# Designed miniproteins, single chains, continued (4), part 52

Each design is a single chain, and the fold is of that chain. pLDDT is the mean over its residues in the fold that is shown.

## One batch from the design tools (miniprotein)

Design m13796
Fold by ESMFold2-Fast:
Structure m13796 (fold): chain A 96 residues (1-96)
Amino acid sequence: IKLSEEEIREALRAAAENLREAARAVEKGDVSKAAALASAAGILLSVAANSGDKRAEEAAARAMELMKKADEALKKGDYKKAAEYLREAARVAEEA
């Protein structure tokens, strides 16, 4: 099924909300909740990345790279930096 421009924007907005909530969960030390929210955001970003919309694809790719940096920060115990990367990923997703 062909995704509409509106459906792509809704997916990116939903991804951004999940990423902001994941950042908040990380700040509270709830790594399990953060992982679940980040996973949900990743699925939504994959929809945008395969949409055929160049702007949405570029935004999704940048957001996913920031999520990877957040995971690396979490592995180092840097929860503050991880939350900052997740918030930046949310912002990038909103810009599409």
Scores: mean pLDDT 85

Design m13797
Fold by ESMFold2-Fast:
Structure m13797 (fold): chain A 69 residues (1-69)
Amino acid sequence: MLSVEELVDLLTNGGGSTQVDAANQLKSLGDPRAVKPLQEYIDSTDPSKLYGPDYVRLQLVKDTLDSLK
């Protein structure tokens, strides 16, 4: 089983289906250890500079974080 840290890394740095799978696994686990690193990703990311896959990733991170709160 992948650790919460490994799933966060796959979601924030992975591509295509890997980021979606990581988001779904984090939601299924419901582990609050994911909250801080996902919030830090959002806080460090400027949405006005994102387009295409990077924008999709930010939306997946926000959706995953919302499901954990």
Scores: mean pLDDT 78

Design m13798
Fold by ESMFold2-Fast:
Structure m13798 (fold): chain A 82 residues (1-82)
Amino acid sequence: KFDEALERLRNATSYEEVAEASEEIMREIKRLAEEGRLEEAIKQGEKAIVALTEVARTADPEAAAMARIAKVELTEFVKELR
């Protein structure tokens, strides 16, 4: 579920944890977009971008780098939905 993945992302301390949580979040957002639920996809995407920004600021270098990559991908995806 999105909220569970978002909480895992906020508490992620390793590259693998960030990657797994980000992948699940992106999958859910893409699913909403495919279903035509664009406003919900954008809202969830914006929440995830905030969480990724915090992880990129506070996590270990490798985890932070993964969070930055995921943030760029998610930001571009949300931008294309607008």
Scores: mean pLDDT 84

Design m13799
Fold by ESMFold2-Fast:
Structure m13799 (fold): chain A 89 residues (1-89)
Amino acid sequence: KFLELFEPIAEELDALLPAIAALPEPYQSQAQELLLQIQGAIEKKDLDAIIELMEQLIEVLRAAQAPPELIERAERILERLKELKKELE
């Protein structure tokens, strides 16, 4: 079931919110917009869209010179999403 497998990943995404709020502009606004798009993709259960949007979020974090720990956390979420895609195939 998508929701049962996704809940732990969704919790990790929510845990990124305080760190994203600390980013300088324009990267904070770009990251927040991507998080809203990710929420929409989750609602639609569109795993491919979630993966693509997470890749874009990581690119924004790198451009922002975000703390390495934040980038690592986002990359771990992306890897878990890719694993989930394999599990659902």
Scores: mean pLDDT 81

Design m13800
Fold by ESMFold2-Fast:
Structure m13800 (fold): chain A 82 residues (1-82)
Amino acid sequence: MLYELTVPGWPSMVAPSLLDLATQLVALALEKGDMRIAPDGKRVFLKPGSPLHRIAGATELSMSEFAAKLEALLRERVRPLP
């Protein structure tokens, strides 16, 4: 089974698992400069006005807060493909 994630302002992502979708989303955000991870891995910074900032509602989060927001996004916006 495939899953699709659509985030406004980003291309649609398709993967065989929610973990793969999360990995693609994080990789894309890092590549675009919409997300930065602190050197200690404990903090995440989101670019103001970026798609992830609009979803998370904050520009700075702990890694655990970010993981929780990402899980909520996947549950809300992912659709299974036939």
Scores: mean pLDDT 79

Design m13801
Fold by ESMFold2-Fast:
Structure m13801 (fold): chain A 99 residues (1-99)
Amino acid sequence: SAEQRRALEEALAFTEEMADSLIAGFEGKSNEERVQAVRGLVGGIVTVYSSIDPELARRIGEIGDEAIERMKGKSTEEIQEIVREMVERIRRAAREHAA
């Protein structure tokens, strides 16, 4: 529906804005703190998408869990890249669902 498409567009904008804010907050943080921050972001995103489409939310949770596993023992720069790749995968999944 048009309302579902609008909700997905708003959820995508929220995802991108929150990810950018989180990356900006990585300065001076430990690897563990960065991983915990991304875990919190994933939980928040899953909650938002669950109110729109529970199946899409489940898929987004899987994308997030895979990203979190890849972040373990990585540098700040590598974690930033993993977060950006995670956001792109989420964007793709949401748009494929909307199409």
Scores: mean pLDDT 84

Design m13802
Fold by ESMFold2-Fast:
Structure m13802 (fold): chain A 64 residues (1-64)
Amino acid sequence: SPLDLLRALAAEADPHARHWLGLAIWGAEQGASVDELIAGLRAVLPELSPADQARVEALIARLE
């Protein structure tokens, strides 16, 4: 599920990225749509390291 993929990504991410991914996880737990999650992840990309940006972009591609 998108939530399980987000949790797996957050576990491997930098501490700064884990904060932002934690907000995305919380949104998913509150019933956010896949499109809303993708929009939120895209908005956070500039706050992430290049390695975590690549991981999040790969996740977005899997959700689309």
Scores: mean pLDDT 78

Design m13803
Fold by ESMFold2-Fast:
Structure m13803 (fold): chain A 68 residues (1-68)
Amino acid sequence: SMAEAEEKARRGLEELARSHRLSPEAKERALQRALERLRSIPNPTDEQVQQIVEEAVREALREQQLAE
């Protein structure tokens, strides 16, 4: 279900954000992007959830590093 997919995305993103030391603001941006992308997919698989979360965290990390 979408609710389960969103919960998995939130948990995975929290874990990756801590691992990569994202700022609270970068983490929030990554979460918003991941959830928006996830909601665009009917019945997302666990693999798709993982890919979306990883991509969102990678984008946020790059943006954080470009800000110095």
Scores: mean pLDDT 83

Design m13804
Fold by ESMFold2-Fast:
Structure m13804 (fold): chain A 83 residues (1-83)
Amino acid sequence: HHHHMRKRIAENLRKIADEYYELAKKFAEEGNVKAAQTALDMAEASYIAAGRTEGPEKVEEYRAEAQKRRDDLEKLIAENLAK
């Protein structure tokens, strides 16, 4: 079912997700909560899309990793808002 093109698409989606995760961290560190949350949502969507491109069994694995990364970033946002 999967061929080299789908693998390339999944790799590009993971790269996009990583770029949004980095952007979310930067906004979190700057105290821009809304921008950080928006970037995090974009990162999660791209990462799950990469999992869907690879196959149904990969989606659950990618969802678990996305949730862990969300928890880590939401914790960072909360810590940076603490006065």
Scores: mean pLDDT 81

Design m13805
Fold by ESMFold2-Fast:
Structure m13805 (fold): chain A 110 residues (1-110)
Amino acid sequence: MILTEEQWEELEEVITSGAEEIIEWAKENFKNEEVIKVLEEMAEKILKIVRDAAKNRTPIEELVKRIIEEIEKGLKEALKLEKDEKHREEIKELADRLKDGLEKLKKKFE
């Protein structure tokens, strides 16, 4: 499905807010600067994907797929660096919450 300009503005706002919340959450909950950096880079790449998709009028299904792929990549890299089992579980829970939020967002705009 192709989104309207107003739907793209709403989507960009929601994703931007979500990315900022991820960065803040990571800084508050992790002491490993390498893990924080991976999560920040993931958030920045997600923002770039959304901005590029808005310019190209990418279908929502393809957009959600690309963001989920970036979340999975970020999860894999973060789990390589994090050795504490509790923090590893928190990273996995974050990825699951983000994927669930994206699936709900996709349904809202379908």
Scores: mean pLDDT 79

Design m13806
Fold by ESMFold2-Fast:
Structure m13806 (fold): chain A 75 residues (1-75)
Amino acid sequence: KVEEYLKKALEAARKGNYIEAYKHTFEALLQAQRDFPEATELKDLLFQAMLYLSRRNIEEGIKYVEKALEELKKL
């Protein structure tokens, strides 16, 4: 589930592991495209999280993963 991948991304990011956080966020994006194809806001937040994590900005990456988790609760 998307939520499971996002929780794994958050755990990895909190440990400073931006590579693992990126991988889990990417898995969340792929799953979100399958489960919630119309959820444009969720997919945008996931894309932003991946962008920050790829730039090693873990703090902003965490914020976008948390925003994606909140958006997922509305679906």
Scores: mean pLDDT 86

Design m13807
Fold by ESMFold2-Fast:
Parts: structure tokens; C-alpha cells; sequence
Structure m13807 (fold): chain A 81 residues (1-81)
């Protein structure tokens, strides 16, 4: 499976977990997306996605669903830019 296919599938899975309200799972999928972006040589984008995904995961663990959703959305946007 290509890295591009892995990237697209990872983003799709993160978006589906977000729609289902599984914020911790969505954040973990975005950390995997960041790792795939790093393997694609997109280091700056990977770092930004990873930072937002880590913040989302911490917010979800703290029960701050609003902040977790905000950071997940920022990570997805950063991945697509």
C-alpha cells in the first residue's frame, strides 16, 4: 500500500471517529497521519498535525470535548493544507 493511500485512509478514519464523537481515537489517528506525512518528507506539516493531535488527545483525556474537537479540526485542516 502506498504512503499516499495510507495518508488518505488515515485522514478518512480520523474524520469518521470525529463524527462518531470518539475524540481520543480521532486524535490517535491524526498522530498516525503525522507519522505518514513525515515518511512522505513533509516534516513541517507532520510537526503541526502532531502538535494539534497531541493537544486534542490531552483535552479529550481531561474531558474537555469542545477543546478536543477544536484541536482535531485544526489538525485535519493542517494535514490538508
Amino acid sequence: MSLEETYEEGLKQAEEELKRGRLYAAANMLLNVADTLKNLGQYDKARKVSEYADKARKAAMAGDDEKAREYIEKAIKAARE
Scores: mean pLDDT 85

Design m13808
Fold by ESMFold2-Fast:
Structure m13808 (fold): chain A 91 residues (1-91)
Amino acid sequence: SVKQANREYLEGLMEGFNLLGPRLLEIYEKNRDKPLEEQKKLLDEEAAKVIAELKATTTDPNYLAGAIEGVEFARGIVIGILNVEARNKEK
């Protein structure tokens, strides 16, 4: 049903966000001394790896769609942190 599909999507979204978030923060903390574009590339590569893992292991298409969205939200937050820090370094 549509309600069950929506539930699977939301569960996927929460899992994707929670799975990638801590991994991206660890990459961020370990690579503080690297150029901004190199830091962004490392974060993008980790997000792509998680999406590939999810595609290989997830059988429910609604859960997978949600999980990919959750991964993208986590990536966006950490990229946002990098952009804020870049702006603050210019002050």
Scores: mean pLDDT 84

Design m13809
Fold by ESMFold2-Fast:
Structure m13809 (fold): chain A 58 residues (1-58)
Amino acid sequence: MLSEEQIKEAEDLAVLAVIYAGQGDMARAEEAVARARELGDEKSAEGGRKGALQAYNA
């Protein structure tokens, strides 16, 4: 698994993805998800992606 710092950064990016999607900016949300995935935290990336889709469709 990743370092504590990398996991925290990926989790923060997942939260940002939800915020951007909630504002209607799915492009920025997808960028945040991609960054979390690049850090190697698939769980945070997938969580952010699902959360972003829910926020965007609300």
Scores: mean pLDDT 80

Design m13810
Fold by ESMFold2-Fast:
Structure m13810 (fold): chain A 63 residues (1-63)
Amino acid sequence: EKVLLGRVGDLSVYGERLPDGTWKVTVVNEKGEVLDEKTFPTREEAEKWVAEKVDELSGDRRR
């Protein structure tokens, strides 16, 4: 099942559980085009990568 893991600017990052239990992360733009795709062994690894990417691309704006 596909879930929204994160968002950065106009990009949406989705995670999908594959039949083998791995997680496929897909980065899509506003038009629904796939810009990047990566597979992780667990949902936690996928969520960590997405959080890191969102932070990198958004910049440190918490301060």
Scores: mean pLDDT 75

Design m13811
Fold by ESMFold2-Fast:
Structure m13811 (fold): chain A 105 residues (1-105)
Amino acid sequence: SREKAIEVLEEGIKELEKLIDYLRDNPDLPVEVRAAAVKGLLNAIISRLEEAGVPQEVLDKVKEIADETIARLDEARQRGATNEEVIAILKETIKKLKELLDEVK
């Protein structure tokens, strides 16, 4: 399960990095669409970890990171945040996921 957790987290981090590139290329997207894309990808990562049967501690930490990210995006949406602000939130999320990945390796 550790090897599967590493694989899923590494793939998820790469997908989040690709999403940042997509957001940079599409700065005119509504904030609701941008927030939905991030939430969808984070939920997909969580589902893959659950299916892989990873330890509950790892799942709980990923869920905590996802919940914090979603809360920040929801607050940013209410303020009419810029694309750059959404990208900054995503970069912080990626950093936290990379730190978790290093802990589970």
Scores: mean pLDDT 84

Design m13812
Fold by ESMFold2-Fast:
Structure m13812 (fold): chain A 85 residues (1-85)
Amino acid sequence: AAKEATRRLITAAEGVLKTSKYMSLEVRQLIARGFAEQAETLYKKTGNPIFREAAELFRKAAEAKTVEDMEKYLQKAIELLREAE
């Protein structure tokens, strides 16, 4: 269900937020791109614009060159996703 998928995405993003400093740039970018795809899939299934906004933030996280910028966008995406529950 969409609620379960949303909670899994939040949990995964929170996990990355805690461990991103130990990841290479390439791994961080790949993971953030995956989160963007998951959020976009949730948008297509639900029509809820919060998922589209979260996908855009995850895409910005994937484009981030620093851990600090990536964490900033991940945090904003997590906050939006919690409103979609």
Scores: mean pLDDT 87

Design m13813
Fold by ESMFold2-Fast:
Structure m13813 (fold): chain A 97 residues (1-97)
Amino acid sequence: GIAELLEEIRELLNREASPETARELIGFVEGAVARARAELEAGTLTEAQVAELEEVLKAAVDAALAAGQISEETAARLKELLERIREQLLAEIRERR
């Protein structure tokens, strides 16, 4: 589920990034996903908002890559995990409709 994907992101960043970069990216991703999950439970989360969430999170990954804070391989793996979070959120929205 989403909690397991967030744990994979935490483990990846703590292994592959500096402690400061890991803290910042983990905090940003977890905060954004927690907000989306709260909106899902409230019945207010839309597929458009999930697409915006993915775009914002991928932009943060691209910014960290451009700053030399993570490798290309770490960025690619993070984007894969973010896409899986998107798929889980969309499945939950569709199951509730």
Scores: mean pLDDT 88

Design m13814
Fold by ESMFold2-Fast:
Structure m13814 (fold): chain A 70 residues (1-70)
Amino acid sequence: MEELEKALLEKAEEHKDSPPAEAKELVRQLTLELMRAAGFPQGLIDAALAGKEGDEAQRRAGEEIERALE
């Protein structure tokens, strides 16, 4: 997990000179990959990937993480 986070940051840095929109999209896709690696429910990952409920899926992921930490 930690090593995957580092890889995500390094990948984002490789594209630091890219247009902001492209960098944002890349980070978003890598974040979904990280969520899958972290063991988030596939249904939640699928919802985020579909883009229809991006904000809701992200909020739900945050709640699940917070619940796991408690």
Scores: mean pLDDT 62

Design m13815
Fold by ESMFold2-Fast:
Structure m13815 (fold): chain A 85 residues (1-85)
Amino acid sequence: SSTLADLEAYRALLEQQGAPPSALAAVDFMIKLEEGAPLEEAYEWLERTTGQRLDPDRMEKFLARVKEILLEQIREALARAAELG
């Protein structure tokens, strides 16, 4: 999927730039969802990684609304990084 490729490229960019663990965890969470991981398993991973408990019902509604916006922002960041090479 082009979305998965974009997320993996962004994850690599963040790692190269020394981004904080919280930023890497957010992208890894999105990658798990695009790979077809069940939402509950992805939430459990995120809770373990961040130490924060999540409300699944609220999170599902939030992700449905913000996923496309976050993906657009990620693609814009990748385009800007490409222009700097």
Scores: mean pLDDT 74

Design m13816
Fold by ESMFold2-Fast:
Structure m13816 (fold): chain A 92 residues (1-92)
Amino acid sequence: SAKEELEKKLEEAKKRMDDALLSLGDPSLDLSGEELLERLKKVLEEEKEEFEKLSKEILEKYPELKEFIEKLKEEFEKHVKELEELLKNALS
C-alpha cells in the first residue's frame, strides 16, 4: 500500500541519517565541531528534500493520505532535531 511504502521510505531515510551521524563521530576526521554540524545539516536537508518530493507525489495520487503524510513529516522533523541535538551534545 502507499502508506506502507511511505513508512518504509521514512525508516530508510532515518537509517541513512543515523549512519551519517555515526560516521561523523569518527575522531580521525579532524574536523571542527562547526564543520561536523554543517556536514550533518547538509545530509539532513538532502534527505528532507527527497522525502518532501516523495510526499508531494503520493499526495497528488492519494489526497486522502494528507493527514498521514503530515504525521510522517512531523516524525521526520522530530528525528532531524534529535540527531542535531545529539551531535551538539557530543561536541560539548
Scores: mean pLDDT 81

Design m13817
Fold by ESMFold2-Fast:
Structure m13817 (fold): chain A 94 residues (1-94)
Amino acid sequence: SEFEKAFEEILEEMEKISGRELSEEERKELLEKARREVEDLLRNVEAELAASEAPSEEVAALAERLRALAAAGEASAAEILRVVREGHRILAAQ
């Protein structure tokens, strides 16, 4: 729920800036928020994997993708948010 609220706020900010050039400050803020969403989602996915006796391959693959994304030095906020959105879809389907 708190995660969903933070995600919605990031999406609203992206919608507000749609069709215009992003300032350096706006890019940094969105990237930082996107990174926090990756960390929170990874924590939730790892908790699901630890609690499950037979975790789905999709959830396991999501954890690996999130770890790779968290370790990556370069990624756009939009790319990060696409992975986070897909992660929420995967978790909701479980």
Scores: mean pLDDT 70

Design m13818
Fold by ESMFold2-Fast:
Structure m13818 (fold): chain A 75 residues (1-75)
Amino acid sequence: SMAAAMLAEAEAFVKKQIEAMKKKGATEEAEKYARAQLEALRLHLAGITPEEYQKLQKEADEAFKKIYEKVKAIQ
C-alpha cells in the first residue's frame, strides 16, 4: 500500500513536470530522461526500505533539477 502510494505520487509528479516542460518547449531528451527515472523508481520500489527509497528519491530529484536547469537555460 505504502509503496503503491509512493509510486502513484512520484508518477503524478513526473507527469506534471513532463507536461510543464512540453508547454515550455522541452527537448525530447529531457522528456525521455524523466520517463526513464519513473521506470527506474518503479523497478526498485518493491525491494527497498523507506530509508533507501528516501535516498533514491533525493538522487532522482538532484538529477531532475539538473535537467530542469538545462531546459530553463533555453528560456
Scores: mean pLDDT 65

Design m13819
Fold by ESMFold2-Fast:
Structure m13819 (fold): chain A 85 residues (1-85)
Amino acid sequence: SVAEEIRELGKKALEAIRKGDLEAAKEYILKMAKLILTSLEDVTLGIGEALRLIGVLIDLELSGDEEAAARELEEIVREVVEELE
């Protein structure tokens, strides 16, 4: 299911952040954004959640606040999975 795929991508992104593998984290986050944009029936919600994921990418690239990025990512995954279930 799309919910399962988002959950798995989120888990991989969080593990990558924790290991300091920012390139892998960015790849998983971008895959999540694409999946959200193509899978959520609520297009406005999908755009909003994808923009929040882009915010996480910006935080990882520019600020290096990995803890804030990880917390935001966990919240986005939870909200999107709830919407899909």
Scores: mean pLDDT 81

Design m13820
Fold by ESMFold2-Fast:
Structure m13820 (fold): chain A 57 residues (1-57)
Amino acid sequence: SREEKIKEVVERAVAATKMPGVSLEDAAQIARALGRKLGLSEDEIEKAVKEALEKAK
């Protein structure tokens, strides 16, 4: 489902923020690339990115 794909993008981005040398901007770009590959809309991708960055604070 779309909800499962959005959740996967959020989880991947949050995991990326925990990697040494990965900035929040890098994590956001990883999330955007994955979301586009999975066929999510730009609105869905940006919402997922914001959620992941909030969790990374």
Scores: mean pLDDT 80

Design m13821
Fold by ESMFold2-Fast:
Structure m13821 (fold): chain A 77 residues (1-77)
Amino acid sequence: MEEEDKRMIELAKKLLEKTKKAVEQGNIFEADVYAALLHIIAAIAKLSAQRGYSSPEAAEEVQKIADEADKIVEEAR
């Protein structure tokens, strides 16, 4: 469980960095794709936490990362 939570957070952080890089390069469509994937991961994390498969703290961290990506994309539009 702990290792799965860590892998999920690390994946989310990598997608956030890809979102930032895409925005820096002017590729807003690619940034939108990464932000959308982050929201899907956040939704899965929240559902997993509600069902006891993941920690609530990990789900909250992934949601914060997804929210940050969304803000970065919205500010670049």
Scores: mean pLDDT 82

Design m13822
Fold by ESMFold2-Fast:
Structure m13822 (fold): chain A 68 residues (1-68)
Amino acid sequence: SVEELKERYKKKIDELLAKGVSPEKAFLIVMDELQAEAKRRGLSREELFELAKFIAEYYQDKVEEEKA
């Protein structure tokens, strides 16, 4: 489901950040994985957009935390 993929990508970003990867690099890695997964699963345009938006918003939150 889209919610399961959101949780998966959130955990992936958190894991990358914990390993010292920058928020920008973590975002790019996860977006690349999303594109591959969308092709593999045949995600709808709406599902892909929702996931991309979620990832972008989560990334922005991490950038804001780093600036504080």
Scores: mean pLDDT 80

Design m13823
Fold by ESMFold2-Fast:
Structure m13823 (fold): chain A 77 residues (1-77)
Amino acid sequence: MPLPTAVTLRVRGVKVKGDLVKPDGSTEPIELEFEEAEVTVHADGTVTVTDLKTGETYVLRNAEVTFDEVTEVRSET
């Protein structure tokens, strides 16, 4: 099986636009803004965003992420 690859960015001034995956599997178009967040891009194109102020995690599909500053990069190979 191919190994999954994921990239995690710790970012400031974050805007995320995409389809929010709800716990029931449905999707909702959403635009989110965070002061500081961790953004993980998965090999399947799913994006996970964790708001570092609240600790809340959002799973998005077809996500576009814009940010002002990257403070940390972590990659999994």
Scores: mean pLDDT 77

Design m13824
Fold by ESMFold2-Fast:
Structure m13824 (fold): chain A 80 residues (1-80)
Amino acid sequence: SEIEKLKEEIKKVIQERRDAVSKVYADGLKKLNEAKKQGKSKEEIDRIIKETDARVNEIVSEYGKKMKELYEKLKEAEKK
């Protein structure tokens, strides 16, 4: 059914968002740990955190738009 296909698409989008966010945080933590080991300044550490947060926000915004479109389609399909 259309409803089942939309639910599967939503699950895939949720998982893709989850994986993308997890990867960004993993990369950010790796950079943060390396910076701390090298005795980098607080300003450099804060920059790594800010860049990681900015990338996460971009991903959340992109997937949020996709999810909104899918939820709107699901709502319309459920009215039938």
Scores: mean pLDDT 86

Design m13825
Fold by ESMFold2-Fast:
Structure m13825 (fold): chain A 92 residues (1-92)
Amino acid sequence: EKEEIEKLVETLKRALLAELERKRNGKKELSEEEKKLAEEGKKAAEKINERLTEEQIEEIEKRLEELIKEKGLSEEEQIEAIKELLLEVLLK
């Protein structure tokens, strides 16, 4: 279970970072590899969401917002923080 959760969170992080890079580069068309990563990221997000309660989702969102306000996190740092918060909550 721990290995499965770590893999899901890592897949989501990779998908979010790839989407961020695509937006920064102004690219409208996804490569076949980027399409597969986006689909895997979506499935990972759905599986993660099924494992979280509404209260846990709200806690993660609140903690992320506090980190952004206190530390002025870049978009890449925000994605890393999401990974850390998800692992902390899911592996508890």
Scores: mean pLDDT 80

Design m13826
Fold by ESMFold2-Fast:
Structure m13826 (fold): chain A 76 residues (1-76)
Amino acid sequence: PSPENVRRVRELHEEALEWTRRQAEEAGLDLSDEELEREATEAAILRAHREGIPLSTIAYALGLSRGTVSRILRDF
């Protein structure tokens, strides 16, 4: 996959984690690290796909199977 696209997906994931954590704190939600990671991962996948990054590159960057990424995108 493209190193630039891999870096972009990882940046989006880091941004999503920070944003999700702040939103949870603002709402008074006691989310686990696993729940925060799940929400951030889904948000990063959706945004990367909207930016035109290939499914295989998103999966590679996040350490997921293509099937997992495809399922998340299909559910939206």
Scores: mean pLDDT 82

Design m13827
Fold by ESMFold2-Fast:
Structure m13827 (fold): chain A 74 residues (1-74)
Amino acid sequence: KKPVYKVEVKATDNPDLPVMVTLIPTSKEKPTEEELQLFDEIVRAIREAKAAGLTPEQVAERVKKIIDEFKKKQ
């Protein structure tokens, strides 16, 4: 399937928000179920990593891994 969103990940200078994830629609179609699950997975991973006291760099790396795994499935 063709992905509906382009995902951009960049580091921020805000210690409370170490990573900015931007989801940009690439088509006029509705998001796939897999893309919606990706959004939920990213949010959950950020919350869990922050609760576990991980550094901003570790949080960013976890988000990147989730996105990379999603891209491999597509």
Scores: mean pLDDT 66

Design m13828
Fold by ESMFold2-Fast:
Structure m13828 (fold): chain A 79 residues (1-79)
Amino acid sequence: MAEELADEAIRYAEEEPVQLTLPAGTDPSAEAQREIARVDELVPGEGVKAAELIAKRYGSLNDGALTAAARAVIRVVER
């Protein structure tokens, strides 16, 4: 479920923080869209919802927060 997936990703990120490094010239919005699309491919519907829950919990829905949240979900799912 999305809530359980978000909680697991946050717990894992507390132990091993997600590194967010974007190459020079990267469009943050395009990167967020790409990572969200990957999450949706791996966990249709629930993955995107989990990433949004993580971003909201950190008080921000900006592209950087969404990219980090999506990467956290992907890391847990691919483990």
Scores: mean pLDDT 70

Design m13829
Fold by ESMFold2-Fast:
Structure m13829 (fold): chain A 70 residues (1-70)
Amino acid sequence: SEEEKELENLLKSYKASFELLKANPSEARREALINDTLEALEKFPEYKEEILNFVESLDKELAEEVKKRL
């Protein structure tokens, strides 16, 4: 579906952003990723579990911070 394709593109973009965060840690970049994840969860409520599991696989601490702000 269109939504599934959009989600797949989002997850690929996220992976690239997390790789950049690991290579060059930045408080602003970390905060931006948390906010982007929260926004994605709002836009794709039917995929919340999939999004959270993916983020957790990339950065467990960031995933926990996202969950605290839900």
Scores: mean pLDDT 81

Design m13830
Fold by ESMFold2-Fast:
Structure m13830 (fold): chain A 82 residues (1-82)
Amino acid sequence: MKTVELAKELARAIKESPDKAAEKVKQLIDTVPEAPYIEIKNVADIVNAVARIARVLKENGSQEMTDAVAEAGKAAAELASK
């Protein structure tokens, strides 16, 4: 599943560089047509974008996609808290 792979890549990117994480969030949004576009300017925007994607996938996606995005969300929250 493309969404699952991108969510896993996002979790890794969050640990490496916030700039790489921003582009991965945009790629992830593109695989979920129902997800709103969010401008990514800072770490809080990444957290918000992942949370919105998780909400959409809970209603319309598979459990596998939801779990992968939840892992990315945890990584983003840790980055935000430092």
Scores: mean pLDDT 73

